# Designed miniproteins, single chains, part 63

Each design is a single chain, and the fold is of that chain. pLDDT is the mean over its residues in the fold that is shown.

## One batch from the design tools (miniprotein)

Design m2186
Fold by ESMFold2-Fast:
Structure m2186 (fold): chain A 84 residues (1-84)
Amino acid sequence: MTKEEEFSRLVAEIEAAVAALRADPTDEAAKARLRDAVAPLTTNPGSEEVQRLARETLAALDAGDVDAAIRHAEELIALLKSRL
């Protein structure tokens, strides 16, 4: 599997979780899905900005700040798409 295919799949997973949270901010399954998709990115080699946005997304989810989590996840999606 190419890095491009891996990034495209990861972006799609994060976008789906964000879309679910926009539709229902109380969706605990969508919060868990976003956390699972983003958590591996906190140690992403070669990008401190990806690591930072991933950590900020998780911190916002842990704080119950869904609006902040969506905002940080959208910035992360934009950054990942710039690599495609």
Scores: mean pLDDT 80

Design m2187
Fold by ESMFold2-Fast:
Structure m2187 (fold): chain A 60 residues (1-60)
Amino acid sequence: MLSGEETEKLLETYLKIYDYYLETGKMPSLEEVMEMTGASRKTASIALKLLKHLKELQEK
């Protein structure tokens, strides 16, 4: 399923950048996310927005 493949790629991308954030304390750039994961710009952008939202929740 195309939607399933897109969802799996989004989840994989998010988990990789989440691990990067936990290890470094730094937010990756959109270009870095695409390089690290091979995700499309759209998928990388969505994953990065989710990580930014998580960071804001952690700073409560």
Scores: mean pLDDT 77

Design m2188
Fold by ESMFold2-Fast:
Structure m2188 (fold): chain A 56 residues (1-56)
Amino acid sequence: SSNPEKALAAISKAYIEAVKTGNEEAWELAIEHAATFSRGDLIKAGELAEKAINLA
């Protein structure tokens, strides 16, 4: 099971790092993650959070 708050914190951290480094993929992942949470797909949201962490 995924922790939504922890996943959101990871995405936020990745977004901040992307702004600092200019990594465009991290902000795109933040948008996709928000849409995934909106439809209730927590497994996919967790996968996106891990991908964002790896890009940060």
Scores: mean pLDDT 64

Design m2189
Fold by ESMFold2-Fast:
Structure m2189 (fold): chain A 68 residues (1-68)
Amino acid sequence: IVEEGKKLIEELSKETDRDKIIEILKKIIELMLKSNVDDAQEIRELLVELMNERPELKDLANEAYESL
């Protein structure tokens, strides 16, 4: 699960297309919802680190969450 989350975050870091970013974010959020607390926190920390580098991802993550 954590390794799957790392792979999705790596894909997200390379993606520039808005629709694809939202789709990857949905997969990350769904993975966190299916994970235990410890695994979900580790994935969240990786996502937060990427969002610090790309602040626009915060708005897109909110949009992805609302569309679930």
Scores: mean pLDDT 77

Design m2190
Fold by ESMFold2-Fast:
Structure m2190 (fold): chain A 61 residues (1-61)
Amino acid sequence: MDAGEAAEAGVRAALAGDAEAGKAAVLQGTYSPEGAERAARYALAGNGGHGAGAGSFADGL
């Protein structure tokens, strides 16, 4: 499932200039039961926290 990859791309777009409202909407979208669980496991496996794992995830792509 590419939910984590899509979520990370969305967060990057929001930070680039889509405003904080866009970031909140993206985070809410990733809170789907399966997508959120998979993203959390991925971040933990990368030895990063919730926010730190996002950066490592993008670098690992």
Scores: mean pLDDT 48

Design m2191
Fold by ESMFold2-Fast:
Structure m2191 (fold): chain A 67 residues (1-67)
Amino acid sequence: DAIAAARAAVEKARKEFEEAKKEFDEIAANPNASIQEIAEAIGRVLRAMGDLIEAELALRRALAAAG
């Protein structure tokens, strides 16, 4: 089921995005965090956000194709 697969992909991407945001918040709260660690954490948030947007759009396309 393409729709079920797309829904599972959205759930996975949403979890990854929330995990990336939580990790960023933890790193940002650490006074000893390096600029590199902060930049890498921002990069992970942006990547996860892109993955979530792509998954949501894929789900919308799958739903539209089904009727």
Scores: mean pLDDT 87

Design m2192
Fold by ESMFold2-Fast:
Order: structure tokens, then sequence, then C-alpha cells
Structure m2192 (fold): chain A 96 residues (1-96)
């Protein structure tokens, strides 16, 4: 359940960032999920982008958790890739 925890943390961090930074971060994640063929998870992240653009942090986090739930049912390879990617994203934000 590391993926759900990381996406929840990501949602909380993004809710405190400017909209431009949040959108850039979520676009990176969408592109990554699409490259893995995870279209439904990518769609939920797109909905999180819309929610953040509207300032709705709770809805954005809810959509990110839905994406994380889908990812958690995938192969270990996909899960490890997503964990590494989200960790890099969080590190990038913390380095700001």
Amino acid sequence: DRIVALFRQLGAILAQQDVGTAIRVLRRIIDYLRSQGMHQAAQYVQQAMVALRQGDRARATQYLVQAARIISTQSARVQDDVIAYVRRVIADLQAQ
C-alpha cells in the first residue's frame, strides 16, 4: 500500500504549490502512466489536475487515491516504477 500513501502525500504537497507547478507534476505522472498502458489511472490523474486548477485539494487527493488503487493491482514491475517516479517528483518539489 506504499502507492496509496505516496499519492496521498503527493496530493497534500501539490495542494500547497502554485497551480503551474502542480499541473507540470501531474502531467509528468499522466505521461508515465500512459507509457505503461494504464489509461484509467491516467484519466483519474487528469481529473486531479482539473480539481487542483479549481483549488479543490480534497477532490484532487480523492482522484489521486483512485489512480493509486488501480496501480496497486498491477504487476510488481509497474508498482516499483510508479513508486520510483513519485519519489522523484516529491524530491523535486522538496528541492524547490
Scores: mean pLDDT 84

Design m2193
Fold by ESMFold2-Fast:
Structure m2193 (fold): chain A 81 residues (1-81)
Amino acid sequence: MPELEELEEELHKLLEKGAPIELIKRRVIAFLVSKGVPQDKAEELVNKYILKIESASTLEEKHEEIDKLVNDIEQLLKEYQ
């Protein structure tokens, strides 16, 4: 899915720039809702990964959590498409 690949690239760039975690959260929720995922379900998934990203000790581990988030997004989208 090209849009999901673009989101993944955007999230990695935001993380590398030290963007606020709230911006990452907002961007992912907006993407999921635009694809037909209910807002509460989108927020539940994103909040789970925000905690993991914040608790990661290295930038590399934070990038790995973004990749896991994107994989879970892909699975969730299959339920709503």
Scores: mean pLDDT 84

Design m2194
Fold by ESMFold2-Fast:
Structure m2194 (fold): chain A 59 residues (1-59)
Amino acid sequence: SDEEVREELRRVAKARGLNPTDSDIDVAVTFSRRMLPDDRMPDMAIKWMEMFTQMNQMG
C-alpha cells in the first residue's frame, strides 16, 4: 500500500542520513504512482524521495 511505501521511505531516509519533509515523501510516492503505475515500488519512490529531498536542501 502507499502508506507502507511512505513508512519504508522514512526508514530508508533515516538509514541514509537524509531529512525529507512529509511533503517530499508524499510527492515521491504520488509521482512514482502517477507517472509509472506498474513500476517497481518502493525502488522508484526511494529514488524520487532522495532527489526531491536533496533539491529542496540545495535551494
Scores: mean pLDDT 69

Design m2195
Fold by ESMFold2-Fast:
Structure m2195 (fold): chain A 59 residues (1-59)
Amino acid sequence: MEEEIKAQRGEEVKSPFAEAIRAWREGDRDKAIEYFDKAVKENPELKEEAERMKKILES
C-alpha cells in the first residue's frame, strides 16, 4: 500500500483515551480505568499520561 487514509482531525472523541475521560467525568471510575488501559494497549506511548490520570482517579 503506497498511500493510506489517515485521520487528519484525529479521533479525540472516539479514542480510548477520550472515552476514559468521559467515563471518569460520568463517575464511572472502573470504566475510565479500563479505557485508559485500552488506550495504552493501542498506543503504548500514552502509558505515562494514562498512569497519571489513573493516579488522580485513585486519589
Scores: mean pLDDT 69

Design m2196
Fold by ESMFold2-Fast:
Structure m2196 (fold): chain A 65 residues (1-65)
Amino acid sequence: KQEIFDILVKAGVSQEKAQQTVDVMVKYGLTGEPYISASVKAADEINKASNDMEIVNIIVKNLGK
């Protein structure tokens, strides 16, 4: 939990959006390395996300990139 939050903040995600993203990742089981990597690559898109499902879709879209 804390480790993913710190990684997201380092990648440029705001503290508020990083906490929301961690909660979403835990809720939907998206805590493996590929999802963490995707969220880091999508940091700017996550900052602009308006809801939890948009965050999920952004992470999935950025898998393997």
Scores: mean pLDDT 81

Design m2197
Fold by ESMFold2-Fast:
Structure m2197 (fold): chain A 80 residues (1-80)
Amino acid sequence: SAAAEEAARLYAEALRAAAAGAPEEEVTALVLEAAAVVDPEAAAIIAANRDAPTAEAIAAEERVLAAMREALLALIAAHK
């Protein structure tokens, strides 16, 4: 739960930075930081393969997205 809250916070910061016109590098760094909180192994695979995505990197991205979606849904449910 604490990790899910931290990941959601970092992801919300990334979305806010993007909306404010922050550089792509800054937004990407915040997204990767959120991913590292949720799934450090998957985040490392994504970072290592950014310029040449492999099947492993694609699977890691899908895993991180699923985990972040689950974390956000849990926070939305808890906010009620």
Scores: mean pLDDT 73

Design m2198
Fold by ESMFold2-Fast:
Structure m2198 (fold): chain A 57 residues (1-57)
Amino acid sequence: DPQKQQQLADQAFDSITYRRSYNYSDEELQQLRDYLLSQGLSQEEADWILAQFKKFQ
């Protein structure tokens, strides 16, 4: 669901922006991936969101 995926992405961005800089380590990206999977995203959807984070670093 693209709408739910976007909402979860926005929530993840808000959480990270509050606590950390945009310069994310591979470990931090793995933690984000695990979080997104726990929220009911597929592996493909979670990997897409991680790719966006890496692209904008």
Scores: mean pLDDT 67

Design m2199
Fold by ESMFold2-Fast:
Structure m2199 (fold): chain A 90 residues (1-90)
Amino acid sequence: MEEEKIEQEILDYLKSKGFEINDKTREIAREVARLVVEAKKAKTDEEFSKIAGRLYDLFRRARGYGPAAVGAVSIGMRKFAEIAIEKEKK
């Protein structure tokens, strides 16, 4: 449920910026959405860092698939930064 909403948000944003969405971009967006949900559920800094490492690995794969796939991972990185800030809330 939450994963599907995040995947759709990523795809809609990319389409709004004029990117063509191919099957590889959809696969990357789905993996990003899963990692974002896992990051929100992370209870320790170590757990969050391991999930962030998986997002960086995904970025390397996305570079081979073109700019739309890289865009999907970039959106994920931004969402990860927002999650980290919320976890550090005073």
Scores: mean pLDDT 83

Design m2200
Fold by ESMFold2-Fast:
Structure m2200 (fold): chain A 86 residues (1-86)
Amino acid sequence: LEEEAIKLAELAKKYAKQGDFKKALGLLQQATGLAVQGRSPRGLRAVADAAKELAKQLEKQGKTEAAESLYEDAKQLEERAEQLAK
């Protein structure tokens, strides 16, 4: 679960950087589910990083509302990871 979540998050970052936002978002959602189910702080942080990368790319395309939503999601994922690490 953890390793799979991290791999999917890295793949989501790759597609986000390539401009394939639909594929990036789909992979990000899958990675989030796996990280949450696995209760993996490392997986949740990897997903948060991928969400921030997707948000950054969306900002470059003028999709500010979508980017802001993803930054908020990333913050929540990081907070959840911190709580689980205790």
Scores: mean pLDDT 82

Design m2201
Fold by ESMFold2-Fast:
Structure m2201 (fold): chain A 82 residues (1-82)
Amino acid sequence: EEDEELLRALQLLAEKGIVSPELVERAKTAIENGDEEELRKVLREAAQQILKHFGKDPSLLPESWTEEQLRTLLRGVAELLE
């Protein structure tokens, strides 16, 4: 499922020290509870942590980015690391 792919990407990013392990647990809880607001916050925070890791300003992440765009960014970075 798409949520399983997202969790695998977040786990890989956490193992590489790019995102906080707490984001993986928050994503799992948000998915289990159907909490779309919390999931969006987790995805956005993960994207901001990715930007910081690569020396970019987190404010470069547009507020208009959709959940699909955030998921695509996380998946792409995780795929690049594999």
Scores: mean pLDDT 81

Design m2202
Fold by ESMFold2-Fast:
Structure m2202 (fold): chain A 77 residues (1-77)
Amino acid sequence: MREAERRAAEAVGKVPGLTVLSARVTVEDGVVTVTALVQPTVPGRPPMELVASAPTPEEAVERLTETARRVAEALLG
């Protein structure tokens, strides 16, 4: 799980407009849930929690990264 948390932080951290504050991974039989707490670079915005779930850690990190990109696009224009 530490490896998936590191991968999530790295992948989301590459998304412009967001700074990763923390990343967490939980696993319940057959489901991997990745959560990232992110700070938008837009002034005055509070931290946001992003969540994605998938059958594998790799897929969950990929889905979280796509969610982060969509959120960043919405916040920046």
Scores: mean pLDDT 80

Design m2203
Fold by ESMFold2-Fast:
Structure m2203 (fold): chain A 58 residues (1-58)
Amino acid sequence: EEEELEARLRELIRAYNAKHPELDFTDEQIDSIIRVARLTKPGEALRGLIAELERILA
């Protein structure tokens, strides 16, 4: 479950970065964001971030 949430969050961050190229997120920066989220509250925090990014990208 957490692995699936991590993969989805990574996908959404890349999609967001593609629409906002000025941000220029690298794969290493995306990995760092996911690592920090996992250390805080992986289940709830990751689902919240995924939902918000999905809303922004829609």
Scores: mean pLDDT 72

Design m2204
Fold by ESMFold2-Fast:
Structure m2204 (fold): chain A 94 residues (1-94)
Amino acid sequence: SAAQKEAAIALVREARARMVALLREELGDSPEGELMILQVEAMMAEVERAIRTESLEAAVALFREMFAKNAHRLPPRVREVAEETLARLEEIAR
């Protein structure tokens, strides 16, 4: 539904902002931190695109695949936000 899409987009945008803020807090303006920020922003943009142009189910599947491949690279606090966001996105898609 339109309401589910709006909720999912708001969730993904808030999660992106939270993850970027945590990466800046933990890694500062380091080259590694800037690369991780670019990767997180790209990943979240792809999930938002899937919500807008495909389906909530496609967005959940994409997020799960990206999380499975990349979770080990994320600082624990950022990984926690990503995991919580995936769970909440799955709940919205029900």
Scores: mean pLDDT 87

Design m2205
Fold by ESMFold2-Fast:
Structure m2205 (fold): chain A 81 residues (1-81)
Amino acid sequence: MEEIRARYAELVASLRPEQRALLEELSKEAESITEEEEALKFAMELYGASEEEIREAQTDPAVREELMRRGLENLERRLAA
């Protein structure tokens, strides 16, 4: 988990203005979600995970860490595009 947080911090610190704007847009989209079903769908898309994996992450730290890692990789890919 700490390693993933460190990678995220490095990513944010290295962002160009255009990439920071994309990250702000993604953050704003996440903040606008108020319904549980929409939040679940957003998490599935963000982490590239199934509903079962999202649920399992609630109780299994290893699954949670894996989802956070996939989420970071997906974010890095989106910011690179």
Scores: mean pLDDT 74

Design m2206
Fold by ESMFold2-Fast:
Structure m2206 (fold): chain A 72 residues (1-72)
Amino acid sequence: SEIEELARALVDALVSGDMERLRRVIDELQRRYPGVDVQGLLQVALDGIVEGKSYEEVLEAVVEELRRQIAR
């Protein structure tokens, strides 16, 4: 799924601290889904990481948020 691929790329960039990759993923998200709330997606990912959630739990939360935004 494109949504799962983009969500995984976002989480991977955040966890690895790859700011250049993060910027490219954000640009791709905005290109594919005009009006997507990227700040909201980043907040969901960061909250999960800070709360000590597993990688898979953080990924699932980002996928769910992205799907919620696109369904509008």
Scores: mean pLDDT 86

Design m2207
Fold by ESMFold2-Fast:
Structure m2207 (fold): chain A 78 residues (1-78)
Amino acid sequence: DNEKIAKEMAEKLRDKAVEYAQSLGLSREEAEKVVEEAIEKAIELVKKNPLTGLSKEQKELAVETLIMMEVLRAARAA
């Protein structure tokens, strides 16, 4: 179940993503909201484009990259 795997990976990255968003100048409240939206977008993207043929480490890196890129995009728009 690609959705379940993506959700588990995203939850492991939540605290790291919040700290990253705060380092970009967001308040904790703004960071938590941005990270929640970034996680939802990453899960939807993985559901539509399954990471088939990748190792566990490559899948984890891909999910992390998607979340961190979306956090950066949202922080720059704020």
Scores: mean pLDDT 78

Design m2208
Fold by ESMFold2-Fast:
Structure m2208 (fold): chain A 82 residues (1-82)
Amino acid sequence: SEQDRAAFEKMLELLRLLLEGLSQREIAERLDVPQSTVSTYLRKVARLLGLPSADLAAVRAALATLSEEELRELAEYVGVNP
């Protein structure tokens, strides 16, 4: 659906901004969402990556090991499965 596509695109942008080294506040400002929303997605991404906590540095390091295809698959899963 268009809503699922929008959720996917927003999540993919969030993951790319994390890889660029932006803080939760900067990502929230860039995506025009509350910082609490970014925190919620970070915790979800950390769980899917098998991390014990949503530590920003650990999440970035794990994301950096993914291929572009794997990153897109993660964005689709997180964005479409809230």
Scores: mean pLDDT 84

Design m2209
Fold by ESMFold2-Fast:
Order: sequence, then structure tokens, then C-alpha cells
Structure m2209 (fold): chain A 98 residues (1-98)
Amino acid sequence: MIPAGYTQADDITSGNVYIDGPLPKVVRDYIISRGGSVDDSVPTVDVVESPSLVGLKLKIEGETWEIYSTDDNGLTVINPKTKTIRKIYFKGVTFVKS
């Protein structure tokens, strides 16, 4: 479901996703538990005050994305600055340090 005022961007179904900053450990653990790949070069951070993945922020290709929803197949992320939404699938995608 697309939030009001947001534009659907192309989903990421294969290739590399470049992470510009530290990835929350709970997000990394979730990706790996669902069969996704996170490169060891990606730094992680503990987020003790955030028990849910929804609302956590990721820096991808210079832009700050927020996790809107999660499922067994991927992460749905939104960019509030560009008003875009996309899904990053776990199978066929590798999260790597930019």
C-alpha cells in the first residue's frame, strides 16, 4: 500500500544496495534470518530503544530511508524528502558498504 502523496519507485530485486552509514543490528539480523545477504564490511549499531524495525532509518546512496513495513521477502522503505516508496527484496540483493 502506497502512502498518500508518495510515488512508487522501482523495487530492488537484485544487485547491491549501498549503505552509507551503520545498519541497525536488528535490521541486519532480520535480513540474514530471511535469507538475505549483508556484507561484513557494513558497520552495525545497537538500537536498544527501538524494539520494532518499522520506523528505523537507513542511509542508502546518500538518502535517508525509513522502514515502512517488513515481510519475509523484503523491506518496504520510504523517503520522506523525495516522497518515494520502494521494496528491497532479500533474495538476489546484497547490502554492502558504499
Scores: mean pLDDT 77

Design m2210
Fold by ESMFold2-Fast:
Structure m2210 (fold): chain A 90 residues (1-90)
Amino acid sequence: MFEELKKKLEELRKKALEEGTEEAFEKALKEMEELIKKYEKEKPLTEEQKKEIEEFLKKFKEQKEVIRYTAEKLREIGEEIDKELEEKKK
């Protein structure tokens, strides 16, 4: 049932958000795509259902981009701290 598919996608999204890493989001996205593909083998999606899923995946990918950007910025700041600490030792 389509509602069951949506529920499983939302559970995967929640789990990825709780983990809060780009890797968790990538894993969840892959699992979401497999679930959608499996569902379509049993029952074809209507055009409206496809639009809902595409919108959901688009929003989820946007969340992944924010996580990636944040992780990159945290890494850059960490590298600056490491350089400053090494300078103090010399």
Scores: mean pLDDT 79

Design m2211
Fold by ESMFold2-Fast:
Structure m2211 (fold): chain A 93 residues (1-93)
Amino acid sequence: MKVLLALVISPEADKEKAEKILKEAAKLIEEIAGHEVEIVPLEASIEELKELALEAYKRGWKFLAGVDEEQASEELKKKFEEMLEEIKAEILK
């Protein structure tokens, strides 16, 4: 199974720390679940992530996404949650 792994960060966030977290998460997914992991670039917008998630579902891949709880703005966190609800609504039909 192929997994797209994404993390939403603030423009002011520590990119190196975020990339390290993604690499560690990817390694755990590969070692524990036996999935192939592709890391989505940190520069991807919320809209691009939504499109990637829908594409992944159409292809039978998994999409895993998180938000940086420490550095993400409240507005960015809300947009991320709204994206997840929209994706869930689309795939449940």
Scores: mean pLDDT 77

Design m2212
Fold by ESMFold2-Fast:
Structure m2212 (fold): chain A 79 residues (1-79)
Amino acid sequence: DDALFAEVVKAIAEYLRQHPELLDLPDEEFIEYALEVARKYLVEKFGLTEEQADEFIEKHKEELERVARAIRNHLRQQR
């Protein structure tokens, strides 16, 4: 679901802009926070159940992690 993925990516980017301290976390902790933001956004904004949100994240995990790292690198450049 390309539209849902795009909205989740936007939510991650917006959250990271508001919480720049997260950009300096170890990679594993940073990814954990980024995926948690995605999960909460899917539940709160789109009305998905926790189970449905976890299924979406598991299906798109590699791409979400790649995009989250790209966002982090971009935001670090703007400091």
Scores: mean pLDDT 84

Design m2213
Fold by ESMFold2-Fast:
Structure m2213 (fold): chain A 64 residues (1-64)
Amino acid sequence: AHMDGEDLRLMFEASKKGIKTAEEARKAGDLDAARALEKLDQIMQQLQQAVDNAIKLNELRKKR
């Protein structure tokens, strides 16, 4: 997933309105904010997998 400055701006504006999830943004009729929040969720999931993989790699290094 790729996120640009416009996606970040849309997320901050949604947050000021109390919109926390892509589903809440869609219910409010803010489809641009919904798309930005979906991209953020994908990035966070990829980051979590990368962190988990790095932890496993470090444990393998310690077993030399």
Scores: mean pLDDT 75

Design m2214
Fold by ESMFold2-Fast:
Structure m2214 (fold): chain A 120 residues (1-120)
Amino acid sequence: LIEELKKKREEIRRIAKELKREVRRLYEEGASREEIAAVVERKLSEIEKLTEDSLKKALEAGLISEEEVEDILEQIREARETILEAVRNDASLEKILALIEDYELFIERLFDYLIKKAEE
């Protein structure tokens, strides 16, 4: 479980890095809000799936409750919608990157929590 959580965390880090790189590139190229939103939605959905799979394993291992899983997934979905709405409302690159970094930090802290729980 611990090694699987660490592996998924590293995969999520890679996806987040790719997302930030792609968002910067699209802004530099003058891409449409729709194109930027599509990339953000795709990459955040990939992170959500890896996080959901990890939460399911943590639940099966008795590390977290079903209620905690639902609460975490709801927060992740709300954060994604906040980022997508910022893109659609033509927020600055700096604002969008800051929101993505807040999202990334939330996921990092979640995995730190799950790994610590698994080590107990």
Scores: mean pLDDT 87

Design m2215
Fold by ESMFold2-Fast:
Structure m2215 (fold): chain A 108 residues (1-108)
Amino acid sequence: SVEEIEKRLRELIKKYEKLPIEKLIGYVLRVIGLEIDLELGIPVSLSLEEALELIAASIVFYVELNKPELALEYVRIVVKVLIAQGTPEEVARELEEAARRVIEELYP
């Protein structure tokens, strides 16, 4: 459910907000790499847990930079990768909706 995904994202965000911003850049670069691979038609494989970790790290990174719109854009990249690899669209959309709600709660 969306609510269960929100709970897991909040737990991961609390973990990642303790990291210095320089460590978070590694996760952001991973998302960029996945987008490039997808655009080039290179096969991508991403577990749901890795997707949640990438989303949580991207949210923390861009919220700390006061750029929540970029956080949502990076969530959408991860969702696009999940759909392209064959994840059911309903599951990918629940993850996007959960991330959108969490971003709205974190950005005052």
Scores: mean pLDDT 86

Design m2216
Fold by ESMFold2-Fast:
Structure m2216 (fold): chain A 76 residues (1-76)
Amino acid sequence: SPQFQAELDVGAYLLGAAVLLVTIRKYGGSIEDAEKAIELARKALELARQHGLPPSVIRAAEDLLKEAEEILKELK
C-alpha cells in the first residue's frame, strides 16, 4: 500500500539522517554531509506529515532536522 511504502521510506530517511549526524559529531564531516542530513530529515518530515504518521515519528524527524541545522551552523 502507499501508506506502508511511506512508512518504510520515512524509516530509511530517518536512519540515514541519524547515521550521518552521529558520524559528523563523532568523526567530523563536511558542509555537504550536514546538508545531506537536512535533506533526508526534511524528506522524512514531509512524507510523515503527508501520510499522517504517528506524532512520535513526526517529532523524531523534527528533532533530526533541528540537530542537522545546528550542525550545519557549526560547520559554516
Scores: mean pLDDT 89

Design m2217
Fold by ESMFold2-Fast:
Structure m2217 (fold): chain A 88 residues (1-88)
Amino acid sequence: LEERLRELTRRGIERLRELAAASPDPENAARLLEFAELAEAALTSEEPTREQRLAALQLAGNSAKEEKDEEVLAEVEKRGEELAKELE
C-alpha cells in the first residue's frame, strides 16, 4: 500500500507539472508548480511538514480517483483525518 501511495503521489506531481507547462497563465502555472514542490518535498524529506504531507495525500487521492483505486482512496482519507487531528 505505501509504495502504491507514493507512486500515485508521483503521478499527481507529474500531472501538475504537465498542466503548468500547458498553462498560458504564468500565475496559474506558478501555483501548480508550488503545490507539486510541496508534495515532492513530502516524498524526499526525512521530516516533512504537515502542509507537505497534506499536499502529497491530496495528489495521491486525485490519482487514485482517476485510477479507481478504492483502497488508496480509503487510506488517503484516513491519513488526512489523522493529520487534521494533530492540531488538537
Scores: mean pLDDT 79

Design m2218
Fold by ESMFold2-Fast:
Structure m2218 (fold): chain A 62 residues (1-62)
Amino acid sequence: DLLEEAARLLAEGRGREATELVAEAGGTDLNKGSRALAGGVAIGGVPPSPEAIRRGMEMAGV
């Protein structure tokens, strides 16, 4: 699952790659991907759960 891999990448400090996977999961828009990941962190902390990232995606309009 792309969101599980994104959460793992963010835990490893690989925030750009995590953002790219979130953008891929929700579409190709990196701005929405970065907002979704930031929302996931705000909800679930670091590392965010895949569910927190999904909520972040909803908040970002994905």
Scores: mean pLDDT 78

Design m2219
Fold by ESMFold2-Fast:
Structure m2219 (fold): chain A 106 residues (1-106)
Amino acid sequence: MTAEDNAKEALKLLKEALKKGIGHPELSKDLIKLLEEVLKKKETVKGKLKVPVNGELVTINVELHAVAESDTELREELEKKAEENAEPAEKDPENTTVHIAVGRRP
């Protein structure tokens, strides 16, 4: 399976969840838009996600990176950055950027 195939499957599942009313529709819509854009451009896409926090939608800044399956170092660096930024994003979402690798997991 290629990284693009995995991203397309995730996009399909998000669209299906949105149609069934599963999860948070605003978050799903923002994720669908960003995933479609990164798949189309095959480059880094900057955007915003509305995430539900204590019943309110909070906007966070995100960067989605199109990562090749062979680029393990970049994928691992982006996964580490995403984990390190999780707590700051919860405390100060407007001033924190979350990095997301769009690709195949190891």
Scores: mean pLDDT 62

Design m2220
Fold by ESMFold2-Fast:
Structure m2220 (fold): chain A 58 residues (1-58)
Amino acid sequence: SSSELLLKKLEKEVKEAQQELDAAVAGGAPADVIRAKQRDLEVKKGLRDIVRGVSAVT
């Protein structure tokens, strides 16, 4: 289904965002850059969780 394809894409994007965050931290990037990477990762994780349609709570 289109939902499965979107979920797979979001899971890949979450993994890539995590790698970028890890690289920024390891490289000693400025705090603003690290915050931006953290926010991007959070947004992508949120979208993934919504697409999964699974919720133990609301």
Scores: mean pLDDT 79

Design m2221
Fold by ESMFold2-Fast:
Structure m2221 (fold): chain A 87 residues (1-87)
Amino acid sequence: MEPELEPMSPEEGREFASDLEKEAARHGATATYDPETGEVTVEGKTEDVIAAIQAALERHPDIAADVTDQRVEGDHMTLVFRPMRLL
């Protein structure tokens, strides 16, 4: 089966980003949504960033993270991705 990735609507992207912001905050990380690019930037400890993203994706099984940039400095990670719909 071929997973097709489709851009999310701005409304769906914002809803997903809101859930991710809540998960990131619970783990001491931050998430920021850019409506112009559709990208979400998550920053914090590597394990916290990964846990927040996984928790958000588990709540949104039709969404995949299209990673556009990744930076690791010590125990901190900055991950930039576009949430995409799975078809």
Scores: mean pLDDT 78

